# Ledger of designs, part 72: designed miniproteins, single chains

Each design is a single chain, and the fold is of that chain. pLDDT is the mean over its residues in the fold that is shown.

## One batch from the design tools (miniprotein)

Design m2652
Fold by ESMFold2-Fast:
Structure m2652 (fold): chain A 69 residues (1-69)
Amino acid sequence: GEEVAKEVGEELNKLAEKAELLAEGRRLIKKGKKLIEEGEKTGDEEKKKEGEKLLEEGEKLIKEAKKKL
């Protein structure tokens, strides 16, 4: 039964890693959108750029997680 237990453990670890990437990607996208909105309201171009960068990083993490299907 050790082979089955090992395979199940490996799949659970992969699902956990995928869940972490999705959660982190979503967090970065949320932060990015918020910074872009704040930058637009305050006229702060640096905040807009930082928000766009976080958005791009978050999207990359989500795409990476999806590729691990």
Scores: mean pLDDT 80

Design m2653
Fold by ESMFold2-Fast:
Structure m2653 (fold): chain A 65 residues (1-65)
Amino acid sequence: SVLAELWDLLSEAQQSDIEKTEEIIASVREAIAAHLEPDDPLTQRLLRAVDGMQKSIEFEKEKKK
């Protein structure tokens, strides 16, 4: 259930502005650290999605300079 909830949050982030997406990324990372096993392939897949989303936001922030 936690994995499904976190994937739903990432889906919400894709439809959000940069500020809200950063908040969602932070919340998802905290939940992963608190509730999920790092060695689980499903957890690793979720972490890759979060990392990709964070990089996209960093590029968007640089572009706004």
Scores: mean pLDDT 80

Design m2654
Fold by ESMFold2-Fast:
Structure m2654 (fold): chain A 87 residues (1-87)
Amino acid sequence: PRAVAYVSIKGSSPEAAEKAAKAAAKAAASVPGVLDVKIEQDPFDPNVYLVTITAEDVEAAREAADAAAKAAASVPGVTDVSVVVLP
């Protein structure tokens, strides 16, 4: 069954958050079994971005979410990264 992962990224600025979200999406898209990656800015907080990862299975979703979170956390100005994986 397909799985979905959500990576929420908060930066000290909109520029930091956007850079982190793009890095996270690129890292996630490089994982085998990932079907789609979407980036959305929070409509109420410009410092927050959501990266939504759709994968062929839970294992691919977890691997992609881990890669995405690691990439986001490496960007200067990122203050929080949280991950949720749903089967």
Scores: mean pLDDT 87

Design m2655
Fold by ESMFold2-Fast:
Structure m2655 (fold): chain A 63 residues (1-63)
Amino acid sequence: AEEIGKAAKELAEKGASPDEIKEALRKMGAPDSAITGAELAVRRGLSPEQVQKAVEHGIRGAA
């Protein structure tokens, strides 16, 4: 959970596209809820911290 959230934050900090973040998180085995949360956060232009929180929330909701 923490590692996936941190990876999403680092990708957002580098200006990765929503599609790039989706692909990376899918490769890490993130649940669909976390992938969707990250994609929506990036598309809305939210901060890297908020992208991380969206991923962590998605993982907790899927557990």
Scores: mean pLDDT 78

Design m2656
Fold by ESMFold2-Fast:
Structure m2656 (fold): chain A 53 residues (1-53)
Amino acid sequence: SEEALAAFNRGNERFKAGDLDGAVADYKEALRLDPSFDDAAANLNAAVKAQGE
């Protein structure tokens, strides 16, 4: 959906800026809106790992 893509793109910008908490929140929102959004799931995992998990 448009909303899922918007959340994903916002998450990517925050991830690039080093705002890992914001990126995780935005990727989770993208997946809530579209649970089949594989790119959002992959980027969420990367952001969580970058947080030290």
Scores: mean pLDDT 84

Design m2657
Fold by ESMFold2-Fast:
Structure m2657 (fold): chain A 108 residues (1-108)
Amino acid sequence: DPRERLEELRGRGVSALEELIELLAELSKERGPQTITVNYDENLDKEMLEEAIKELEKVTELSFTLRQVPSVPYRYRALPGEIYLSEYPSYEEMLYALAVGSIEVLLS
């Protein structure tokens, strides 16, 4: 069950990043190509986000579009086709948030 697997991996945090990316790649292949919108505020490092997006696009059938918004909820949030990022994390934390958000989009 992909939802149970996601919750197990979320419990492990950033240490589960490789397994989260593997789960995302599997789900992306099953669901086919789609575009996810990433909403971000001015506090986020756009270049670091673009690097994280590029890494996920290499291993998935996903494409990402970036949208700057005035404010974002304090942590990442996934809605149908959309992810919200506001905090300036490390590259690994950014990639984790983007991977989890993308999985939640694919499971909705």
Scores: mean pLDDT 79

Design m2658
Fold by ESMFold2-Fast:
Structure m2658 (fold): chain A 97 residues (1-97)
Amino acid sequence: SPARWSPRVRELEIELALLAMEVSVLRIELENLKKSGKLTKEKAEELLKRAREVAERARRLLEEMRADPETPESLIEEAEEVLREAEELIKEIEKLL
């Protein structure tokens, strides 16, 4: 339960939720641009930059989570998944450039 977590662990959970939403938004934007035929090199480069920023933030968050002994293992696993999804998105966009 979130009410049983330290304020720091709750802060990390909120940051993770925001990063997960950003990855989902980027994925939706990429798929919409592909389907509409509007995926230009410039738009792909913009999405790539944003995906790299999300991946870097996810790596930093994962390091902070691992440094806090009160962080639930489930949150660490979710952060690892968000990082993997961001890295997969980066690879997909790079193949389009």
Scores: mean pLDDT 88

Design m2659
Fold by ESMFold2-Fast:
Structure m2659 (fold): chain A 56 residues (1-56)
Amino acid sequence: KLEELREKVRANRDTNPEEALKLRIEGELLLVEEKGVLDIEEVKKKIEEELKKLKE
């Protein structure tokens, strides 16, 4: 399930970056659910870094 979302993010990066971003966020939320959350702030930080990369 999580791996499937990651593959979809990769496939959509060049053709639909907005969709890729949505899938990335969904994947991070699933990771939090699966792992029982070691640190939500760390997940937020990673999402913000990916947002920066997409805008630049």
Scores: mean pLDDT 66

Design m2660
Fold by ESMFold2-Fast:
Structure m2660 (fold): chain A 68 residues (1-68)
Amino acid sequence: SAAEELEAAFAFLSSIPEVEAERVGEDTIVARTTLSVERLIGLALRLIGDFPLLEVKVEGDTITLRAK
């Protein structure tokens, strides 16, 4: 379910030292990063592949995950 993917995504993002993940409301994760643009794009692509029930959006140094 999307809720299970949100929990798994939050745990994964919280394990990355350069990522500050926060739960915002019931359906959204906001991850602020200190990653380079190349590494941030790589992380976003991995999230798209691993969490197909979540929408992945990149804005600046921030990745937002939202339940579809």
Scores: mean pLDDT 86

Design m2661
Fold by ESMFold2-Fast:
Structure m2661 (fold): chain A 62 residues (1-62)
Amino acid sequence: MTEEERKELIDYALKVAEQAGRKLSKEEARTVIRHYARKKGIELTDEEIDELADEVLKKQEE
């Protein structure tokens, strides 16, 4: 995945959390990222999805 795609996936998950009015769990973040990646035609490994979910959780603390 490109750095641009990585940022788009993380930003999307953060927007989902904001719209829901709550923080996403790691499992919810993985699900949101996987869904958005499929919609955009971005192929991700399970390891990449896990790393992106961890970044979403970290950014939710900021």
Scores: mean pLDDT 82

Design m2662
Fold by ESMFold2-Fast:
Structure m2662 (fold): chain A 67 residues (1-67)
Amino acid sequence: SAEELAEQLLSASPEEQQRLLVRAILEADDSLKDELAELAGQFARETDPERRRELARRIAELTVEGR
């Protein structure tokens, strides 16, 4: 589910987060790849826990719905 993927992103190590994000982008529909790449970049740069949580949820929703 999207919620489970968001929790995985937030609890993963930086290396695991990078792998999950790259995989999500590669597996996504072409129409979603640019948006997922932008959100992934924002997530990687974000240091605020609440904003990271919001970004993880948005990434997870697009990833799950795009499969």
Scores: mean pLDDT 81

Design m2663
Fold by ESMFold2-Fast:
Structure m2663 (fold): chain A 55 residues (1-55)
Amino acid sequence: SAMDAQIDAEAAAERTRLHAFIDSLAEKEGLTPEQRAAWRAAADAHVDAVRASRR
């Protein structure tokens, strides 16, 4: 549906924004690759949970 497409588009945009923020923060603060991967995974889980709650 149009609503599902909108929810998916918003989720994709949020994921991209969060990943960019995490990558920037990781470089600035000197996070380890493991910490960066963990934060990206947490961001993905958050976006997926929000998307699921809107369906």
Scores: mean pLDDT 83

Design m2664
Fold by ESMFold2-Fast:
Structure m2664 (fold): chain A 97 residues (1-97)
Amino acid sequence: SEFEKLLKEARELIEKARKEKDIKKRLELLEEALRLAEEALKLVETEEQKEELRELLEEIKEEALRALKEAKDLNDILRAIGLILRAIGLEFDLDLL
């Protein structure tokens, strides 16, 4: 399914982000993973898919929080905060389905 493809691609980006030492590149990978999660939200049809997407959003939040702790400049700090807030917003939208 398209949902499973989006989740797989997003998880691969999260794994790349976990191994990435450059904070800016890590944030770019997490922003792309979140975009795929936003697309996956539109395709949710089952409670199992809702739980899989919740797990993905939690992983994105955890990695964004790690990036926030390592961030040294204001731009990277704001990008990491933005990722966390966007993921929280998607979790809220998911709960309304």
Scores: mean pLDDT 89

Design m2665
Fold by ESMFold2-Fast:
Structure m2665 (fold): chain A 100 residues (1-100)
Amino acid sequence: EEERRQQLLDELERYKKKAESYLNKAIETINTGPLILALRDIDNLAYYLYKAEELAKQIGPEVLEEVKKFRDEMIEKLKTLPEAERVLAHYEKLLDYYKK
């Protein structure tokens, strides 16, 4: 059971690193290329943030709160991007899709 907890924590860290990677790609892409390519990175960011939160629910409430804080920090970074309103609208549409 403790071994299972550690495996879930390791997988959670992988998802968090993937989310950060895609956020960094979105930042680079939106500064150098068309918005549509950055939105593709946002698709992946939303997916890994969703996966991290679902996994955290299996681990426990303390870890879930940490992942929610991490998610909120990622969203605050999205608000600082060029075209932030369009990026956030796309992200919110993806979250609605994952909640169904």
Scores: mean pLDDT 83

Design m2666
Fold by ESMFold2-Fast:
Structure m2666 (fold): chain A 100 residues (1-100)
Amino acid sequence: SKEEKRKKFIEYLKKLEKIYNQAIDALRQGNIEEAKKLVEEARKIVLEFMDEFNVPQEKRDEILKIFDEILNDPNPTVEELEKKFSEVMKLVKEAADEIL
């Protein structure tokens, strides 16, 4: 049902919010390696979301590009990480809204 899909979407948002907060906290502690590992975990969660919700390839590519930008940054800042996570969350919500 539409209600069941909304429930699953909320579960994905909660998982992403948790991992994003953990990644930001790791970066605040100066642990770039741990922050990047957590970003890779977030990327995996987003891939699961994209498969579950049949997100179009163009939108998948747009979201994955943001993850690549984060992971390839040798000197990530908390401000940039927060900005990039906000961009991913916006695109994830837009993708869900188009399907729900």
Scores: mean pLDDT 87

Design m2667
Fold by ESMFold2-Fast:
Structure m2667 (fold): chain A 81 residues (1-81)
Amino acid sequence: LEEKLEEAKKKLEEAKRELKEAEKELEEARKEFEKTKSLEAVQRLVGATLRLVGAKTEVELLEKKIKELEKELEEKKAKEA
C-alpha cells in the first residue's frame, strides 16, 4: 500500500510538470493567435488546449488516487493501533 502511494506521488510530480508545460504552451499559442490570427495559430491553440485538458485530467485522477490510498493507509494503521 505504501509502495503504491509512493508510485502514485511520483507519477503526480511528473503529471504536474506536464501540466505546467501545457499551460506555458497554451499561453504561447494564445499570444501567437492574437498576433497572427492565422489558421496555423488556431490549430496550435486547439492542440495546446487539448494537451492542457489531458494534463489537468491526469493530475486530478492521480490526486484522487493518492487521497484514496492515503485514506486506506490511515484506516489500516488505525485498525492495527
Scores: mean pLDDT 81

Design m2668
Fold by ESMFold2-Fast:
Structure m2668 (fold): chain A 55 residues (1-55)
Amino acid sequence: MLSEEQLLHFVKELAKKEKLTEEQAIALARTLSEDLGLSEEQTERIIEEVKKFMK
């Protein structure tokens, strides 16, 4: 995963397939964002989208 959109899509798909909790999905998104070298601002945008998806 190279883009924010690809990362977000991956987290959403994995959360849906594995029945992850909101906390697990957020933790995954944060870890992957750090691994990809995304900024704190980009990471927060992804986390907000994950929270919105998990509701």
Scores: mean pLDDT 79

Design m2669
Fold by ESMFold2-Fast:
Formats: C-alpha cells, sequence, structure tokens
Structure m2669 (fold): chain A 85 residues (1-85)
C-alpha cells in the first residue's frame, strides 16, 4: 500500500515536471499552457526521463523510510483493513 502510494507520487512528480516544461515552452510561444506540439515531443520525453532518473534514488530512500516508520505502517494496515471491510 505505502509503496504503491510512493510510486504514484513519483509518477505524479514526473508528470508535473513535464507539465511545467510544456507550460513554459507554450508560454514563450504565446500558446495555451496545456498544448504540446509534435516538435516538442523529443524534448518533453527527455525531461520525463531526466525527472525519472533524478527521482529514482529519492523513491528508493522513501520506500525504505516508509518501511521503518511505525506511523506509516499503521496507516498502511488501517487502509488494508478498510479495503477488506
Amino acid sequence: MMKELIEEIHEGLVLIEVGVYVAEINSKRGLPAQLASEEDLPAVEKVREEAEKKLEPLKKTELELAEEDPDLKKVTEKVKELRKK
């Protein structure tokens, strides 16, 4: 459970980094922040890959800390109980 949450958070952070990059490019071009052009796709993919590489050591450390933290273990167990009931 907690490992899944950390993985989802890291996926979200990668998407935020990509979204910020796209918004910055589009802002400089006078375009809506949500749009990505096909010309920008290679740069967007590179930003995504760099974000994933940057976050991977932090993700591993966070997973280890989540296993050691008794409060996070209690939250994980409580959520498991709620899913069963």
Scores: mean pLDDT 65

Design m2670
Fold by ESMFold2-Fast:
Structure m2670 (fold): chain A 76 residues (1-76)
Amino acid sequence: SAKEELIKEMKENKELFKEGLREMAREYEEAGLHELAERLREALESEEKLEEVIREIAEILAKNREEVERWLAEER
Protein backbone atom coordinates (compact mmCIF):
# COMPACT_ATOMS: atom_id res chain seq x y z
CA SER A 1 0.00 0.00 0.00
CA ALA A 2 1.03 3.63 -0.37
CA LYS A 3 1.29 4.04 3.40
CA GLU A 4 3.56 1.00 3.78
CA GLU A 5 5.81 2.17 0.93
CA LEU A 6 6.15 5.60 2.57
CA ILE A 7 7.02 3.97 5.91
CA LYS A 8 9.71 1.85 4.21
CA GLU A 9 11.19 4.87 2.44
CA MET A 10 11.31 6.97 5.60
CA LYS A 11 12.95 4.15 7.58
CA GLU A 12 15.58 3.57 4.87
CA ASN A 13 16.46 7.29 5.02
CA LYS A 14 16.12 7.55 8.79
CA GLU A 15 18.93 10.08 9.38
CA LEU A 16 17.61 12.45 6.70
CA PHE A 17 14.10 11.98 8.09
CA LYS A 18 15.32 12.88 11.60
CA GLU A 19 16.90 16.04 10.20
CA GLY A 20 13.60 16.89 8.52
CA LEU A 21 11.68 16.40 11.76
CA ARG A 22 14.12 18.67 13.59
CA GLU A 23 13.53 21.36 10.98
CA MET A 24 9.74 20.89 11.23
CA ALA A 25 9.95 21.26 15.00
CA ARG A 26 11.67 24.63 14.55
CA GLU A 27 8.98 25.71 12.06
CA TYR A 28 6.23 24.70 14.50
CA GLU A 29 7.90 26.67 17.31
CA GLU A 30 8.11 29.75 15.06
CA ALA A 31 4.44 29.34 14.13
CA GLY A 32 3.46 29.15 17.83
CA LEU A 33 2.56 25.45 17.63
CA HIS A 34 4.63 24.61 20.70
CA GLU A 35 2.86 21.34 21.55
CA LEU A 36 3.48 19.89 18.08
CA ALA A 37 7.12 21.01 18.20
CA GLU A 38 7.54 19.26 21.57
CA ARG A 39 6.00 16.05 20.24
CA LEU A 40 8.45 16.01 17.33
CA ARG A 41 11.42 16.60 19.65
CA GLU A 42 10.23 13.76 21.92
CA ALA A 43 9.93 11.46 18.89
CA LEU A 44 13.64 12.04 18.19
CA GLU A 45 14.54 10.69 21.67
CA SER A 46 13.62 7.08 20.89
CA GLU A 47 13.49 4.67 17.96
CA GLU A 48 9.97 3.54 18.92
CA LYS A 49 8.60 7.08 19.09
CA LEU A 50 10.26 7.89 15.78
CA GLU A 51 8.54 4.90 14.14
CA GLU A 52 5.18 6.11 15.51
CA VAL A 53 5.70 9.54 13.94
CA ILE A 54 6.75 7.94 10.64
CA ARG A 55 3.54 5.89 10.59
CA GLU A 56 1.39 8.92 11.45
CA ILE A 57 2.97 11.07 8.73
CA ALA A 58 2.68 8.25 6.18
CA GLU A 59 -1.02 7.84 7.07
CA ILE A 60 -1.66 11.59 6.78
CA LEU A 61 0.18 11.78 3.45
CA ALA A 62 -1.64 8.75 2.01
CA LYS A 63 -5.07 9.85 3.26
CA ASN A 64 -4.77 13.60 2.68
CA ARG A 65 -2.37 13.79 -0.26
CA GLU A 66 -4.52 16.28 -2.17
CA GLU A 67 -4.88 18.52 0.88
CA VAL A 68 -1.13 18.48 1.53
CA GLU A 69 -0.33 19.23 -2.13
CA ARG A 70 -2.81 22.13 -2.14
CA TRP A 71 -1.31 23.51 1.09
CA LEU A 72 2.24 23.32 -0.30
CA ALA A 73 1.18 25.02 -3.55
CA GLU A 74 -0.49 27.87 -1.64
CA GLU A 75 2.52 28.35 0.68
CA ARG A 76 5.08 28.42 -2.12
Scores: mean pLDDT 71

Design m2671
Fold by ESMFold2-Fast:
Structure m2671 (fold): chain A 86 residues (1-86)
Amino acid sequence: MTLVIRLRGMTPSQLTAEALRAIGLSLEGIPVEIEIAGDTLTITMRDVSPALLEQYLAYAAELAKRGAQVTVTEEGDTVTIDIDLS
């Protein structure tokens, strides 16, 4: 399973925190691709376990409680979580 997380409207401090989180997963052996374009961070993870997917869905739900707009899309073997923090 492939998990794509897109974070938009981020402050520089939030961008740094999310990038460090993604780097942490890469250091644990998870194939991670990170792309930064302006205020948008895209994290693509391959070979994601159901437990890791559940963890990210819980994180997205927590951000939604704090006012973020969250959209989850499932297409084939790919789950995309779009988070707008603006």
Scores: mean pLDDT 80

Design m2672
Fold by ESMFold2-Fast:
Structure m2672 (fold): chain A 72 residues (1-72)
Amino acid sequence: PAPGPQRVTVLEGEISIVNLPLPKGEMKAIQSRVTLPRSEVDAGKTLVATQTLINTEKELKSGPVEYKVIDG
């Protein structure tokens, strides 16, 4: 069965990751780019949100969302 809704909300720019088809026994990493507040980072920086999804034989598992600031 398809996994339930996946949502990652980041302040100053909302990104919603909708339901993804993820077959049993597969892993998928999802990456999204968001605009960061100027008070937190320099202009021109990009925030990348990464979440790994694993669909086992019995259940869907989601890892924590990892946030990294990169140049660009």
Scores: mean pLDDT 49

Design m2673
Fold by ESMFold2-Fast:
Structure m2673 (fold): chain A 66 residues (1-66)
Amino acid sequence: GQEYAKKAAEAGAAGDGAAAGEYAGRSVLNGHTQEAKEGGLAAAKGPARGAAASGGSAYWGFTQAE
């Protein structure tokens, strides 16, 4: 959840834009995971699997807290 937003801010403050973007993405997708649980399977199963495969485990990590 919000911890990824904090890590994004910390990385940004350190001048690491790539890490900041990665953590910001995890923060957003953490909310998406909760929505997917609420809605059922499609968001978590379909896009989470596809996004994890395409973007790497950075996206998938938010679903299981690493």
Scores: mean pLDDT 48

Design m2674
Fold by ESMFold2-Fast:
Structure m2674 (fold): chain A 75 residues (1-75)
Amino acid sequence: SAAEEQKRIEEAKKELEEAKKLAEENITLEEAVEIAKRKVEREGLDVEFDLAAYTPSQIEQLKIAAAKIRLEEEK
């Protein structure tokens, strides 16, 4: 149903807003890298993170991704 899909989109937007706020206020760059490394290791991938090569936009996305993982693990 289009109504159920709309509700799911609104819930996803709320989760994204919460993750963005958590990323800005409570996730350091070091914590974001740590969380990302753990996720990649769990998927059997060996990845080196070169933070010097990241743009400010990419760093922000990394923090948001880490905040989402943290919120999911707190369930």
Scores: mean pLDDT 70

Design m2675
Fold by ESMFold2-Fast:
Structure m2675 (fold): chain A 58 residues (1-58)
Amino acid sequence: SSAHTVAAGMLAKDYGISLETARRIVENAAALSPEEVARILGIDRARAARIREGLSRL
């Protein structure tokens, strides 16, 4: 969806990850643990859990 495309672009820009990695996170948000998201984005678990929740609603 266009929302997934926009979310991936923002995630890549904000966290300095590749667009390919960002798209995988957005597409698989519900299947990823907060710990895995935190590791990939280089952030704390609580923030990762909020991002994962937001992406899961797209």
Scores: mean pLDDT 84

Design m2676
Fold by ESMFold2-Fast:
Structure m2676 (fold): chain A 98 residues (1-98)
Amino acid sequence: EESKKIVEEAKKEVEEKLKRAEELVKEIEKLDEEAGKEARKMLEEGKKKLEELLKKAEELAKEGGSPEEVENLKASAIGLAESLIEGLEALKKKVEKA
């Protein structure tokens, strides 16, 4: 019961963070072509890992798994999305450096 709500919240938060990551990738692509390619690769790899975590959380919630385990997967997914954004922000700052 609780676990399904945790998964829904995780999906929404990850979607919002991925929209922000996409905006950062577009900004980097405008600054430098090669850095833009690296940023795009980071986003694609990040999306794949996030999809795997969210799928695992959803399956666990369906099987009546522990809410604590689902919360841990949510935290891992959100943490990965935040790390992706931080990495993209760092890359943008690096390419802006003259």
Scores: mean pLDDT 85

Design m2677
Fold by ESMFold2-Fast:
Formats: sequence, C-alpha cells, structure tokens
Structure m2677 (fold): chain A 80 residues (1-80)
Amino acid sequence: SIKENSILLTLEFLRRKARELGHEEVAELLDQIMEAVKNKDYDKAIEIAEKLRELLRKNPELESFAKAVDHIIKTLKELK
C-alpha cells in the first residue's frame, strides 16, 4: 500500500542517517522494523520501534530520531 511504502522510505532514510552518524545498533533496529513492516507484522514492528525509542531516549544527539520513531509507531498503529 501507499502508506506502507511511505513508512519503508522513512525507515530507510533513518537507517542511512544512523549509519552515517556511527550508530550501528540504531541502524540494525531500523532494519528489523523494516523487515517486520515488509512482512505486514505491525505488532512486531511496533515492539521493535518501542525498544529503539527507549535506546534513543538515553542519547541527546538522537532527539530528532526519537521524534521520527514516535511518529512511525503512531502510523503503524493506524495500519493494523
């Protein structure tokens, strides 16, 4: 669907940015969220995104990522 494609594009951009900034663990979690979305497993995608959000909360330089992840979680809940 158009909404799924939009989420996947956003997740891909965040993954690339995380790797550019040297946050490989964040990039790996974003890859796992993308995989769950591709499989239409939105519950798993939300669970992984919530784990990522907790990790991001502890790193002030990734505040923009935390906001983007919150928006992704909200959108994933609307896709169920």
Scores: mean pLDDT 85

Design m2678
Fold by ESMFold2-Fast:
Structure m2678 (fold): chain A 96 residues (1-96)
Amino acid sequence: AEEYFNEGKKLFAEGKLEEAVEAFKKAIELDPNFAEAYTYLGHVLRLLGKDAEAVYAYLKALEIDPNNEVAKELLERLLEIDPSLLEEAKKLTELP
């Protein structure tokens, strides 16, 4: 899990956003309780304009770690911009 998470962070730093999404998804596939991987995945999804999927990822991070201040802050900022994203995220059964 950590190996794919580190690869995802490297790809994100290189601006390879879609490849970073795949790496973070591999990290969470191996460790479904990896809150940081969900937080990074949400951030990359937001940069790709997939805001509802980003909200879903942040909600998953907070379900695993309710004290994740980064995921909470990023979620609150998105919901201030568009509160309807919460209902759209609730319709998702899985990450993209």
Scores: mean pLDDT 80

Design m2679
Fold by ESMFold2-Fast:
Structure m2679 (fold): chain A 60 residues (1-60)
Amino acid sequence: SAEERLVEAIIESLREHGLEELAAAIEEARRAALARGWSPAEIEAAAQAALRAVVDARLA
């Protein structure tokens, strides 16, 4: 889905910024959330929020 591809892009972006531990944690959290019945839209929103927080911290 578009949401799945966007979350994958977010994880890749975190790796490109040297945030490998955060990228791995988000990937693990995504798998756990899917297993617990979270919607793709909820997972995408959470991943987007994590990326924005990192960008804000580094660019502010």
Scores: mean pLDDT 76

Design m2680
Fold by ESMFold2-Fast:
Structure m2680 (fold): chain A 70 residues (1-70)
Amino acid sequence: SDVIRLVSLEIRVVGLETQVRLLKRLNAPQEEIDAAEAELRAAAEEAIRLARELGDEELARELEERLRRF
């Protein structure tokens, strides 16, 4: 189910957002921050595409706004 896939991607995006914020707050090595940001961007872009395919433009816009924070 594409809905279940979108839910899984959203959970992953939330987890990666938290990871990036904590890595930055704890002054982690830049390589670790960059890797986490790359994973976040990839997961969020997939979630945005799937949200739009399912007709959830509001969720897609929310995810785009959240990505702009990184």
Scores: mean pLDDT 89

Design m2681
Fold by ESMFold2-Fast:
Structure m2681 (fold): chain A 100 residues (1-100)
Amino acid sequence: SEAARRAGEYGARAARAALEGAIKGGADGSKVAAAGVAAIGAGAAAYLAARQGTEEAVEEARRAAEGAAESVAKAGGEEGKKGGEEARRYGEEAARAAAE
């Protein structure tokens, strides 16, 4: 569906922003990996929410996006905070697309 496709695209952008922020912030490999897993999880949640179309699934996607943003901010310092903020915004867009 179009909603699922848009949610997936925003989820992918969130994951990219999170990984880029963690890497540029100088996070070690384990912290970069943790931030990446969290961001990918947020994208998957958004995609699933779009497919299910339930209010609960949309809320799960929002919480996943918040968790991903927090994980990246902790991993990469200032650049991680920037990446986390970008990831949060894209995660919110993914959840919004899923809600449509």
Scores: mean pLDDT 67

Design m2683
Fold by ESMFold2-Fast:
Structure m2683 (fold): chain A 68 residues (1-68)
Amino acid sequence: VTKEAVEKLIEVLRTSKDPKEIARAARLLGGIGDELAREALPTLRELLSHPDPEVREAAAEAIAGIEA
């Protein structure tokens, strides 16, 4: 996994209007789970308040995976 790939996933979390795309990017970051993925934690915590339940669930799973 490259720093560039992680940065692109974080960009998707911030800019995408598609809940499925946001949820997928969050889960990918959670699956990576390394120090680079930790940079996404502030944005993932914001997504816990997202109107879409799939996005909220994906963000919670990602946070758990990164903090494990």
Scores: mean pLDDT 80

Design m2684
Fold by ESMFold2-Fast:
Structure m2684 (fold): chain A 64 residues (1-64)
Amino acid sequence: MKAELIAKAEEKVELGEEYFRQGDYEKAAQLYSEAARLYEEAGLEDKAQEMRKKSAQAIELAAA
């Protein structure tokens, strides 16, 4: 269960990084937020917080 949650979170991070590189900050923010939720469910609080910070950064860039 935890391994599957981590794998899904990693997939979301990879996709989010790709959208971020393309300048699609709105989609990047959504993917980072989804990854944060999955890491939290897996009990990886530090990684979840890191993803929430990346999501917030992407939201800020999308609003600019």
Scores: mean pLDDT 85

Design m2685
Fold by ESMFold2-Fast:
Structure m2685 (fold): chain A 60 residues (1-60)
Amino acid sequence: SIQEEKEKALKQAIEAMRKGDVKKALEILKEFQEWAKKQVSEREANRLLFEIQKAVLASL
């Protein structure tokens, strides 16, 4: 589901950021965005990406 993939991307991005691997965190988020664009729309994928980015920052 979209929710499951969102949660996976969030957890992986947080782990990458905690390790100081900003580049890997960005790659994870970009891969999620591209996948989400295929499942929904570009507009909705961008909204979901923004929500994940906010959650990552809140977790640091």
Scores: mean pLDDT 84

Design m2686
Fold by ESMFold2-Fast:
Structure m2686 (fold): chain A 61 residues (1-61)
Amino acid sequence: TEREEVRRRAFAAARELIRRRGREATTVDDIARAAGISRATMYRYVPAPRLVLDAAAESLA
C-alpha cells in the first residue's frame, strides 16, 4: 500500500542519513526530503516521525 511504501522509504532514508550525519544532525524534514515525499505526506502516513528516527538509530547500533 502507499502507506507501507511511504513508511519503508522514510525508514530507509532515516538509516542512511543517520549513518552519514549522525542522529543529532538528522531531522524529520531531512528524512522527508531524502525520501522524496512532502512533509505533509510524512506526517499523514508516519504518525510519530520522531519514533522512525529512534528505530533507525537502534537498527544501526
Scores: mean pLDDT 79

Design m2687
Fold by ESMFold2-Fast:
Structure m2687 (fold): chain A 80 residues (1-80)
Amino acid sequence: LAASLTPTEQRILLALYAAGERGLSVAGLAHALGLSQSTVSRHLQRLRERGLVELDEETGLYRLTEKGREVAERLLAERA
């Protein structure tokens, strides 16, 4: 596939997968992953450009797209 995910991007996708439909804020992801909000925000922007995550601008919560969910499920299978 055209570009591989960084380890940080993989961790973000798995955290969002665990959160389900609710999603997580930048601050919530930063806390869950032990990263700065600026680091999380930068990677979320790249994941959004790839169509793997979407932002609810009213709530500030990020969620997986359908494609992002498929990628996260594949990552979980690789860790099994």
Scores: mean pLDDT 82

Design m2688
Fold by ESMFold2-Fast:
Structure m2688 (fold): chain A 65 residues (1-65)
Amino acid sequence: SKEEEIEKIVRELVELAQELVEGGNGEEIIKRAEELLKKLKELAPEMTDESIKSGLEYLRKLAEE
């Protein structure tokens, strides 16, 4: 279902955030997160561009710290 796909994407985004904190390859992780956020926007068009941008910004911040 649409809800199951959204839950899967959110779970993968959380896993990517954890991988960033643990010192994974930031460039590859951010690229993967961008693809997941793009898919999430297609599945949930009610989500604002601001929500998607905020999520990506959080991941980028983790990659820098």
Scores: mean pLDDT 72

